# Designs tried in a protein design run: designed miniproteins, single chains, continued (5). Part 24

Each design is a single chain, and the fold is of that chain. pLDDT is the mean over its residues in the fold that is shown.

## One batch from the design tools (miniprotein)

Design m16810
Fold by ESMFold2-Fast:
Structure m16810 (fold): chain A 95 residues (1-95)
Amino acid sequence: MKVVKYTLEATVTENGKTTKLPPVEGEATVVEAYEMARLYAAVLAASTPKGVDKVVTVTLYLDGEKALTITLDTKTGKREEEISEYGKKLLEEST
């Protein structure tokens, strides 16, 4: 499988304060990078105490271009994924 460079950027908004986490960089297959982004969002959300409103946003970049954005609201349970056209193309080429 083709290996690509990934960058995971994350922001966490809790009690009205937004914190930008250091970027996580590495190399993985496209499918592995997508699963890493999903796992990262889930792990960041799972540390939230019950009743705390926390919004987690994780953006995945592949070879410097945005591939996926995940937004998770722990209060409402709402989870949104937005796959870019670039991300869709790379995912199709990986099957």
Scores: mean pLDDT 80

Design m16811
Fold by ESMFold2-Fast:
Structure m16811 (fold): chain A 100 residues (1-100)
Amino acid sequence: SLPLTPVKLPELARKVVKRYTDKDVLTIREFEEVLGKILADLKPVVHPEDPRLVKLPENTPEEIREFVKKYTDKEYLTEAEILNLARDYIIEHGEIVEVP
């Protein structure tokens, strides 16, 4: 199952989640859950005309800003778009771990 696939996180993803977990290997679901908590804690700025669109605030950790900038030049993204970009990143750049 894709959500339960264990992935060894690439360095940028590890830097993003380091305040929430010391694990090097997370399932895709666990990574998305941690990233969702990070986004909630950051209190993103809501787009004035579309409450589904959010902008990362100025005090966002540089690792998170760097991660988002790598995949999009959009100022506002949905939370789902951010989670999808992050999932695709760890699948592409992370290492899938064989389940024992």
Scores: mean pLDDT 77

Design m16812
Fold by ESMFold2-Fast:
Structure m16812 (fold): chain A 94 residues (1-94)
Amino acid sequence: MIAERAQQIANNDLSEELLEELREAQRVLEENSEAAKAVLEKVSEEAARETDPERLAEMYREVLLAGGVREDVAEALALAYRGILEGAPVPAEP
């Protein structure tokens, strides 16, 4: 379920149910914006210098959880973000 949701988000293949869950996550983040901002401020300097997709996704998940987003939705969004960062075409052969 979480991996399927992450793939749907990364592929921009959003079902009605997934869209409603994303809207609820956004609403919760807006209501708890101060808590989310506190964690974002804490990691912002490190995130600006970070190039590792896994670490960037971990920081993103931490901000979402601090904002009150459900753990399953926060994990799905973090996995989707990591997938997008890793999806950049890198030449395999010189």
Scores: mean pLDDT 67

Design m16813
Fold by ESMFold2-Fast:
Structure m16813 (fold): chain A 86 residues (1-86)
Amino acid sequence: AMEEVKKAAERAVETLLGDASDEEKKQAIMDLVETLEKNKDKISRIGIAEALLPVVLAADTINNPELREFVKEALKPYETEIAFVL
């Protein structure tokens, strides 16, 4: 549960900050969202917030507005949890 989410978040951060294509970056975010949806009832809200904080910070460095908006919309269901750590 938590380990799967942390691993997916770590992969998303590495992909967003690396030389991956925009499509690969979108896919990494979708993989993270799918992992969160499968595990959200098994993880504390603070645990979700801690896993997502590095992803939100990485997204803020993205120069492509379309990709940045995609990440924001994908993580919208978890905006309250994210607010706990910002």
Scores: mean pLDDT 81

Design m16814
Fold by ESMFold2-Fast:
Structure m16814 (fold): chain A 95 residues (1-95)
Amino acid sequence: MEEAERLYSRGVGLDAAAGLFEMLGDADLARQARLESARSYIRSGELYRKEGDYEKAIKAYELAIEVASTVDSPEGAELLARAKEGLEEAKKLLE
């Protein structure tokens, strides 16, 4: 629980930082921060799913999808696919 929440909060902070880097004109740092944000959300979702907190897992994966979809790169596409798979699995476990 605590580790999953920490990773979720890290994802939020990194996405916010990416927005600031973009406003400052640093597209590369913005991209890197978004990739790290998506990874943190995916890991948070995986941990929530392992603990049986499927509602929080779904929320984490949805945010990972939002962030990863903004990154036009092969790594962003891979993270987007992983987040979508995790979301589908978590939703099936909740139903």
Scores: mean pLDDT 87

Design m16815
Fold by ESMFold2-Fast:
Structure m16815 (fold): chain A 89 residues (1-89)
Amino acid sequence: MKDLEYAYETLKKALEEEETVQIRVALGLAAAHLLESHPDEEIKEKGRKYLEKIRELRARIAAGDKSAIEELVKVSEEAAEELEKYKEE
């Protein structure tokens, strides 16, 4: 848990310094994993849904669907925003 939280904070700082698609997606993945690790069942279910959606979008990109890249970035940003609501609660 602490290692994943540290990775999330490091990626968040990197995104502030230099914004790239790879950093945004990595931040969203870390956020979704932290949400899925939450003891609250509703928050955990949100994390699971973000992880599932990210997995589906990555599979579509691997199959050549370039439109999935924009959706992957948006879902990754949504996961990070959702985590910030619960992070210090």
Scores: mean pLDDT 76

Design m16816
Fold by ESMFold2-Fast:
Structure m16816 (fold): chain A 68 residues (1-68)
Amino acid sequence: EEIVQLAVEAINLAKEKFSGEQRDLIIEAALLAKARGDFEAVKKIYEALKNGNFDEAIEIAKKILDSL
């Protein structure tokens, strides 16, 4: 499924670009968005990470987790 592949790509970028708590935050957010079928949320994280907008990626991740 496209959403699973996109989430995996986002997780791989998070592992490459972050460590510790920030990495865990982004991974948790991507997994949660994927579990909810929220393609737009996964896509926003992926695009922010791919474009080097790391502060944006963290903000998006926090918003996803805060939606619990």
Scores: mean pLDDT 82

Design m16817
Fold by ESMFold2-Fast:
Structure m16817 (fold): chain A 67 residues (1-67)
Amino acid sequence: MEEHLKKAREYRAQGDAALAAGNTAEAVDWYEKAIVHLGKALQEDPDNEEIRKLLAETSAGLAAARA
């Protein structure tokens, strides 16, 4: 779990930076990587509110980058 959550946070930060720079294609790639790791973390701890919140926020970021 910890390893997946750490990678997810790192990838989400990269996605946020890319989106802020106006590079939506890179932001999409980073957010998709973050979501994969968040999904794995959530599978190991399905009741974890922080993981669910990060997944929701990252998914919203992905949707914004794809808009």
Scores: mean pLDDT 81

Design m16818
Fold by ESMFold2-Fast:
Structure m16818 (fold): chain A 62 residues (1-62)
Amino acid sequence: SEEIEKLQEELRELSLQAGKLLQQVRDNPQLSPAQLAAIAAQISAINKQILEILEQIRKLKA
């Protein structure tokens, strides 16, 4: 399904973005608590989008 393929690609892109944010934290041990909180909020938002896409894929496969 082309629709599922597009959702799978979006899922991969979001997962990659979350991974890059985690790598930014690892590479910058001197990040302030405010900067860490901002990155954590971005990762949380990405994870929410991932869960929504996974639910859409489940419904399309059912």
Scores: mean pLDDT 87

Design m16819
Fold by ESMFold2-Fast:
Structure m16819 (fold): chain A 82 residues (1-82)
Amino acid sequence: SLLETIARELTPEEVEAAKQRAIDEAVGAMRSGLERGLEPGVIYTAAQLVALGILLDAGIPEYANEVSKEVKAELERLLAER
C-alpha cells in the first residue's frame, strides 16, 4: 500500500520521534480532558484516537499496540496525581 511504501523509508530515529510525538499529543489530550472533568474512559478513548491518528499520518500504524500501552501508563500516572 502507499502507507507501507512511505513507512519503509523512515529511519529508526524518525520512527521513535513519531512514536514519542503520538504519546506527547495523547498526554496533552488527557491533561485537557482531566481539567474539563471528563470521565477517565472518555479521556482514554480520545487519547488513543489522537495517538493512532499521528501514527497513521506518519505511516507506522504497526506501532499502535506499543504506543497504546504507554498512553495507558501515562493516564494511570495522571489519575494517581489527581
Scores: mean pLDDT 79

Design m16820
Fold by ESMFold2-Fast:
Structure m16820 (fold): chain A 87 residues (1-87)
Amino acid sequence: SEAERELTESMYGKSGAERLEILKKYFEELIKKSKNEELKKLTQEVLELYERFVEAMRAGDEETALALGREGGKKAREMKKLEEEDK
């Protein structure tokens, strides 16, 4: 999609922290534009997990970062499935 292309281009050459700030804004916009309450909830949960993941990575807490990354990935897959079911 155009939004996915713009997101990818905006992250090119940026630090992990800057990329995550861009992703946060992208997810916040997705929440505002979505008409599906379950999709909004999952998107918000992914955003919260992503923010915690960044903090864990910065702190050098690899165990917490790995656990948050796994949970975030699971929620992101659920979000994708819900998007596909709404087609």
Scores: mean pLDDT 70

Design m16821
Fold by ESMFold2-Fast:
Structure m16821 (fold): chain A 68 residues (1-68)
Amino acid sequence: SANDARFAAIRARIDAVVAASRAAGLSPEETIVRVTALMEEALAAITDPALAERVAQYTLGVINEIAA
């Protein structure tokens, strides 16, 4: 579906930012700032509440993993 394709693209962008931040030796706090900014940009473009929820839930999981 279009939502599945859009979610996959956003997830790949979030995963890429996390990987790049880790490779650069950034702190967990700085990585969270970058991931949060990407989530906010993505959510600003999303009008579908189900897609928005999927993006928010995935990003929260990523942030919790970084913070652990």
Scores: mean pLDDT 88

Design m16822
Fold by ESMFold2-Fast:
Structure m16822 (fold): chain A 120 residues (1-120)
Amino acid sequence: MAQLRAVTEAAGGADVIRAVNLASIAPTVAIVERARREGKLDELKELAVRELERLARDLGLDEASLERVREALDFLLSASEAELRERVRASDAAELTALFLAQVAIQTAAARLRAEEEAA
């Protein structure tokens, strides 16, 4: 948890990460809803988990921090836009970093799914 807070501070502080999270909600929700509609939610989740593990290695995240980011990922895959906005507004610095990393993982996974479709 302290490690996720340190990442937030390094990235310009909690207000910056909160603003970035809020700006990313609509595209993240759109990605998840499209994957659910196309029957690709499990594929998106698998790729998002792999991206999350890569980000965790790159940032040197400990197991407790990684678990928090995994919880954020599971929340994002099931939450409505309204629930996600409320969560971001109520979140502390560590939770904001976890939500941000989870959103990045989902968006990167979606880009990989599109690349695989274009290669087919």
Scores: mean pLDDT 80

Design m16823
Fold by ESMFold2-Fast:
Structure m16823 (fold): chain A 116 residues (1-116)
Amino acid sequence: MMSATESGGGTVAEGGTLTLTSKLSGVQAEKTVVDWMAVPEGEPMKGVIGDNSISGGGRFAGRASGSFDVANKTATLTLTDLVAEDTALYVNIASGVDEKGRYGGALGNGAQVTVV
């Protein structure tokens, strides 16, 4: 069964850089895509990085970058030039194939980020 475990949340200064990691287990990493989503309090969920993309979308364009280390099964999100509106729960979502060849997905518990 697939799992995602996130780390790197907390309080970060405005204008600073955020780095989040997610360790995946139970996946065939070469057949798995990862997405990063931001869930601001009281606002709709926003896509940060989708489909193993190396560049952010929407309001995160030019500030977000992602990587997925297939060998170590680790997804990383970096977000630069933080603004107060980046305060959100950041969730890693993995979708693909488990070690038994079954299609499925995993949601991380999210990393809470507060920009001050």
Scores: mean pLDDT 81

Design m16824
Fold by ESMFold2-Fast:
Structure m16824 (fold): chain A 67 residues (1-67)
Amino acid sequence: SMMEKQRLLDRATALMREAGDASDKGMRDGKPGEGHEKARELGAEAQRLAREAGLPSAPGGNPYKPE
């Protein structure tokens, strides 16, 4: 249903925000590799949820480039 699709997209959006926060924290802590790795994991989960919602990628395209 459309409501189920919207819930998946809302969760994907929240995970993308958490990924950004993890990346920023890594930069602040002088550990960008750790922050980037965490962001990559969260971004992958967001993309998985977007596919469950019927999209080829998370909203906003690919928000997390490895490097």
Scores: mean pLDDT 73

Design m16825
Fold by ESMFold2-Fast:
Structure m16825 (fold): chain A 80 residues (1-80)
Amino acid sequence: LTELERKILTLLYKYGPLNLEQLADFLNVPVGEVARIVERLKEKGLIKDVGLDPETRQPLYELTEKGKEYIEKHGLVDLS
């Protein structure tokens, strides 16, 4: 996985379900970049959709069991 992919998995592990804007804010990258990485991580089976944020109506994402196993095996990435 790339550094940004590993940071997204780390954020979802630490903070629970997050939308694209929240991920973009944490990573200091454009939301369109995060959207592309999120789709790639979904294709790999590491994250999943868990419905819509009731305030923003944006999709929320969280780790799959496979995503949690990846983080537990390889450790969390430094987010600084």
Scores: mean pLDDT 83

Design m16826
Fold by ESMFold2-Fast:
Structure m16826 (fold): chain A 61 residues (1-61)
Amino acid sequence: SEKEALMERFIAVAKEYVEKHQPTEEEKERIIKALVNYAKHEFGFSDEEVEELKKRLEEAL
């Protein structure tokens, strides 16, 4: 689905950013929060989809 493709893209971009910039655990938490809020407000992610994206980002980073 379009939203699954967006989730995969967000995760890939976040992983690349972490590898390049070596953020702290606190900075990673802020990145996850920002991406989740962005997905909710710009792409219309439901609360369930937001929770799934957050979980996947926390596991990947």
Scores: mean pLDDT 83

Design m16827
Fold by ESMFold2-Fast:
Structure m16827 (fold): chain A 75 residues (1-75)
Amino acid sequence: MVEELPGFKRVTFDSLEEALAYLLEVRPSSVTIESHGKFVGSVTGDPDDELFKERVTALIAEGGGFPVTLILPDT
């Protein structure tokens, strides 16, 4: 049983392009990636960084692909 703290939101995407576009719009300091209801990992840094994009892409693939849920702070 995982207790969700106020100020976190979950957003589900079916494509890498939509997920990355959302992260560029919101610009969170960190994002947690959940695929098929399982935690895969977290990425920190600037969404404009190519390394950030590569890490997000790798974690999505490692978790079994789309759909993916992003967990990030709700500002």
Scores: mean pLDDT 74

Design m16828
Fold by ESMFold2-Fast:
Structure m16828 (fold): chain A 73 residues (1-73)
Amino acid sequence: MDPEKYLEKARELRKQGKVQEAVTYYAKALAIDPNYAEAYLEIGRIAREQGLEDVADRWFAKAKAIDPNYKEA
């Protein structure tokens, strides 16, 4: 399975409110493609939603290092 299919599955799980399962699938996408900036961004947003700002900042920094044209949100 390519990283894009894991990202699609993670987004589907988020729609269902299964945030922990979604994080697992984002992690699977990154295991296949560690340069998948989108997965780092979505994990960072989840961490931010949980009040883990330091953790979120680390994930956003990884995404920006991979795609310097991305603006952290």
Scores: mean pLDDT 76

Design m16829
Fold by ESMFold2-Fast:
Structure m16829 (fold): chain A 95 residues (1-95)
Amino acid sequence: MIKRIELDKDKITIKLEPEEGQLAASVELIVKKDGKYKITNKSDAPVTISIRKEGEEEKTYTLRPGETVEFDVKKGDIISIQADEPATVEIEKID
């Protein structure tokens, strides 16, 4: 499943579940506020995070279970999250 969500809150939990016959589940988060966000993989499976900023090349990271990454973001940036298995990701604004 591909879903698009506005990132306008200080903390959000994203649950990803591939539907029957799908290889992966994906969600896109549209950044609505400038700041710094912390993304934590709360799952037992790897999660792929991609950050796209205006005028910059897309950066992709693989988060293993329990791993965290921090990103500086501005309004209009897009954060894509993909998982091949059921996954839970927490996103928290830290600045």
Scores: mean pLDDT 78

Design m16830
Fold by ESMFold2-Fast:
Structure m16830 (fold): chain A 61 residues (1-61)
Amino acid sequence: SMMEEVKKKVKEVLEEGYKNKEHTSVILQRAFDIAREAGLSSAEASELVNEVALEFAKEKK
């Protein structure tokens, strides 16, 4: 589905950013922009990015 594809792209952006030790705010902005470019509303993009970021925060060493 469109949402699954967008979530995959957002996850890839977060994984690459965290791997490269980029600032969290920069990573989240990039992920948000990608979700918006894919056609999500601001609210949908923000919710998706926050959910994926929370998942990563819980799994981070």
Scores: mean pLDDT 80

Design m16831
Fold by ESMFold2-Fast:
Structure m16831 (fold): chain A 81 residues (1-81)
Amino acid sequence: LTKEQLEEAKEHLEKAKEAFKKKDVESFIEHLEKTLKLLGVENSKENAEEMGRYVREGKYEVVEQSLEILEGNIEKLLEAS
């Protein structure tokens, strides 16, 4: 992964976090999918859609924990670059 790809992934993750705060599920899924794709995660669309389903079901803590883990992983990769 390039530093530019990691920075772009961080920008999309930030937008996904903003959409989550607003409970805008469609925007949340879109930006999360882009984040996962940039990180090389397989089945990025399916994973993003599953997280969107958790938002619709009110499983907010699971979503928050997953977003924190993704943010931490991106930050660690950026520090290693």
Scores: mean pLDDT 85

Design m16832
Fold by ESMFold2-Fast:
Structure m16832 (fold): chain A 101 residues (1-101)
Amino acid sequence: MEEIEELLKEARRLYLDFLYAYINNKPLSKEDVERLIEVAEKAIELAEKFGYTEQAKVLRDLLERLREAVEKGDNETAIRLGMQLALAIIEFAEKIIEELK
């Protein structure tokens, strides 16, 4: 429960950081990318554990595409995928919180 709320808080923060980078044409910080990857891996683990197979697949696909964009130095694609991944994590976390109520 607390882990899911922490994922939601981190994903929301990361989404805003990526959005700010997008709006201001700033490069992504390595720290923000690494943190999003960690948050995504934890979200995938929890999604698989709780049986959210479709959400886990979406998160894995977005994470793999993000890793590829980062490796290629494609900053614009990395920002876009990072925002999409953060939003997908937010949606997943909100669904779990609703089911626990």
Scores: mean pLDDT 83

Design m16833
Fold by ESMFold2-Fast:
Structure m16833 (fold): chain A 95 residues (1-95)
Amino acid sequence: MSPPVPVLIELVSVYIVYSTQKKPEKMREEIRKILEENGITLSDEELDALVKAMKTHAEGLMEVEGLSKNEVLDILNSFPSEEEQIEYIKKFLRD
């Protein structure tokens, strides 16, 4: 199932933050939680496939919105909590 655009932006934002921090376990947990809150339950294998697809979606959205890897690092350094980092990136990708 293809997630709705608002859910996709949230998933991509989570992917960007946790992949930049090199926290793949936390990334998987947060992605699963977001999907379950939206009525989507995935097996571990399906979640792995989605995470792989999220890399492509993240790279595409970052290119379209002009968000560089250095800008992501600056955002992460500007906000002490991962929740604030995710919300800022989510707003950047929507605006």
Scores: mean pLDDT 79

Design m16834
Fold by ESMFold2-Fast:
Structure m16834 (fold): chain A 71 residues (1-71)
Amino acid sequence: MIPLSELPDELKEQLKAFIKKLGEKHGDEEVYQEALRALDNGDVEKFLELLRKLGVSEAEIQALRDLIELA
């Protein structure tokens, strides 16, 4: 937790890598590209909604929302 809050750019790069793996696995290029755009724009709500479309559970989305808002 603490190291990631000191290096926000590293957290963003890790999230981009995670999205890339999900996009390759599910083959949904449009959702993948929109997720990257939402992350680059800092649109947390749109980013989390797109993760839901890629099959991430609602419990994991809630946990990720809480972590991003606190970071």
Scores: mean pLDDT 67

Design m16835
Fold by ESMFold2-Fast:
Structure m16835 (fold): chain A 63 residues (1-63)
Amino acid sequence: MSDEEIIEEIEREILRIITSSPDQKEGLQKAIEYIEKKLADESLSEKVKEVLRKAKENLEKLL
């Protein structure tokens, strides 16, 4: 799977977590936890990790 495909898959899962949660705050917290779990994966490229760190920062601003 390419970096672009990995990013798209992760972004789709983040969106599903947020939109499937009845409470927006809980959805955002679960999405942040998901990103943190992915950032702990050493097999991910630095490019993917940079996108995830930015996504986490953006979600934290909404809390």
Scores: mean pLDDT 81

Design m16836
Fold by ESMFold2-Fast:
Structure m16836 (fold): chain A 81 residues (1-81)
Amino acid sequence: APPLSPEEVRELALLMLRILLQEAREKNLPEEIIELIEQAIRAVEAGDVETALALLDEIRKRLPELNQKGLDFLKELLRRA
């Protein structure tokens, strides 16, 4: 696959985070989880990759196994941004 630009990586990460936020709301996950996802979206939009990665680690600790692969992929994408 062709390499993604930093801008494309950021756009893809934002898309995945917004999908995760929608799923969290649909599943009625705790407000703490929803707030962490919203904070991660804001951090990525601001270009604060370190804060975004820390927030994703916190979300991963609190989310079911089904969401872990998506979170791992998001962390890998953000490391490339």
Scores: mean pLDDT 76

Design m16837
Fold by ESMFold2-Fast:
Structure m16837 (fold): chain A 72 residues (1-72)
Amino acid sequence: MSDEEFAALRERAVAAARAGDIEAVERLLTQLRSLGASDEQLLEVLREMLRAAEDHPELRAALERAIGFLEA
């Protein structure tokens, strides 16, 4: 995965999180994984999404669980 491709997917994931679109967030995270994103890259995206999802408590809880899993 190129740095440009990663940046584009990161922007899309953050926008989906800001909108509270759980299905889009799940799809984009799966796409990042399938394209070879590292755990460090996924943690970066998840933390940025968590900041963007401040108005969406259900999505925030799901993102916090995902972060905890990757940090273990």
Scores: mean pLDDT 83

Design m16838
Fold by ESMFold2-Fast:
Structure m16838 (fold): chain A 81 residues (1-81)
Amino acid sequence: MESAIEAIEQAIEALKKGDVESAIEYINQAIKAILTEEEDVLLATGRVLRLIGAMINIELGRVEEALKELETLLEDLKKKK
């Protein structure tokens, strides 16, 4: 989970700097981390779909929507309950 959190934080920072290529790279790293670290298939699937949705929004130029989704997912990953 820590690796996924770190990757999402780096994706958010890259998007804020307008570095779309690095943001996509970090989102792909977050997907890989979730698939490796999350044993709950349902939670892993939901989180991966949200990351794919953010990636699609980036490709469509919907940076604000992508940032909101990444920030929401980051909050969910940091919750202990």
Scores: mean pLDDT 80

Design m16839
Fold by ESMFold2-Fast:
Structure m16839 (fold): chain A 71 residues (1-71)
Amino acid sequence: MRSLEKAINAAELFLSQGLYPLAVYAYKEALDTFGGEAVPAIEKAIKELEAKGKKDLAEELRKYVKEKVPE
């Protein structure tokens, strides 16, 4: 739990600083490490990336989630 929170906080920090590729990388790493537990934070990040005009990065992250957490 605390490790997931730390990883998500680091990704959110990159996002807030405009380091969008690093933020996407950090979210992908969190998904690879924690699986479905990271999905709610990543879904929130996708909306934030879209709000920042980074729709291509938001789509990349959305596709990555679907690939790693298939139904």
Scores: mean pLDDT 81

Design m16840
Fold by ESMFold2-Fast:
Structure m16840 (fold): chain A 68 residues (1-68)
Amino acid sequence: SLEELKKEIDELAKEYERLMKEKNITPQQRMELSYYIQQAEFALKRGDVEKAKEYIDKAKEILEQMKK
């Protein structure tokens, strides 16, 4: 549902903020993660569930790299 996807995006954004405070990460990874979270938010605003899911998955992949 859109509600569940919005919650997932909110959790990703919150985790991104925490990781940015605690980890040194490349500017490129920061920009990519920010971009995918933003695109997921835009997709949800349009009701595009499939695109929102794709961008959420991309953001999750980058977050795993940032957790090293």
Scores: mean pLDDT 80

Design m16841
Fold by ESMFold2-Fast:
Structure m16841 (fold): chain A 74 residues (1-74)
Amino acid sequence: DKELKEAVEEIVKKMKELGLPEELIKKAVASLTEIANKEKLDKEKLKEAAEKLVETAVELKKMKELVEKEGITE
C-alpha cells in the first residue's frame, strides 16, 4: 500500500505538470490501484505500470481532441 501510495503521488504530479484534466488523472489512479491489487506488483512493476498509465492518459487526451475535431461524442 505504501509503495502504491508513492506511485499514485508520482503519477498525479506528472499528469498535473502535463496539464491533463482531473478526470484522466482520476482514471489513471483508479487503474493503477486496480492493477496493484490484482497483480500484487513489486516496486519496479508499480513504477512501470504508473509510467504506462501516464502515457495512456496522454493518448486519451489526444483521442479526445481528435473526436472533438470531428464533432463526434460518445
Scores: mean pLDDT 74

Design m16842
Fold by ESMFold2-Fast:
Structure m16842 (fold): chain A 92 residues (1-92)
Amino acid sequence: SAFIDQMIAQYQAIIDSDKAEFDQKMKTESVQQVERHASILIFRNIAENVDILMQARAAGVPQSQIDELNGILNKLNQDFIAWVNQKLAQKR
């Protein structure tokens, strides 16, 4: 679905932006400040995931495709969390 592909691309762009923001904080902030910022980004990603799924439902996307989309977005956020944890371990 072109719509699903667009929503995945939108979420990937958010994750890429979060990574860039996190890398900037890693250069200028303490470990504790960076950990707080990482938590904020993770919760923003959860909120964006919910918003994307609500947009898909409003657009009349079938539930089976919404379930698939949710799985993909969850994996992207899980990969982001793993990346953040790896970066934080290197800074400690």
Scores: mean pLDDT 87

Design m16843
Fold by ESMFold2-Fast:
Structure m16843 (fold): chain A 66 residues (1-66)
Amino acid sequence: DPAFETPEGQKEAMAFLSKHYPLSELSRVTGLSGAQLLQLLLADPSQIQLSPEDRERLRAAYLATK
């Protein structure tokens, strides 16, 4: 599983989810904002700052999908 506590692991999880869901569904599935989705998909890892709650949302979406 990705290391959800790291920006690199968070990007890996979102890249996985983006292969399984269209972009229009990613916000619904993850509960993350469009800005957060944009950061996870396109930004450098150093620019990613997810709260512990948002990391848990990402983790829950990933585990439900795999």
Scores: mean pLDDT 83

Design m16844
Fold by ESMFold2-Fast:
Structure m16844 (fold): chain A 70 residues (1-70)
Amino acid sequence: MSREEVVRLATKAVNAILNGNKEEAKKYIDELVERGVISEEDAERIKTALDNGDYETAARILAEAVARSL
């Protein structure tokens, strides 16, 4: 996966999180794990934050995880 594709997918995930679209956010998070961009551990932490309604924390964890892969 190219850097541009990673940034595009991560941007979609962040937008879904910030819009409160949990189902869409989880889909993009699972795609990021499948593509090796973020770990299963990071995905679990993000999903936990989403389920608690802590969208800012979910977005922050995702941004940090993606930045480590770039």
Scores: mean pLDDT 83

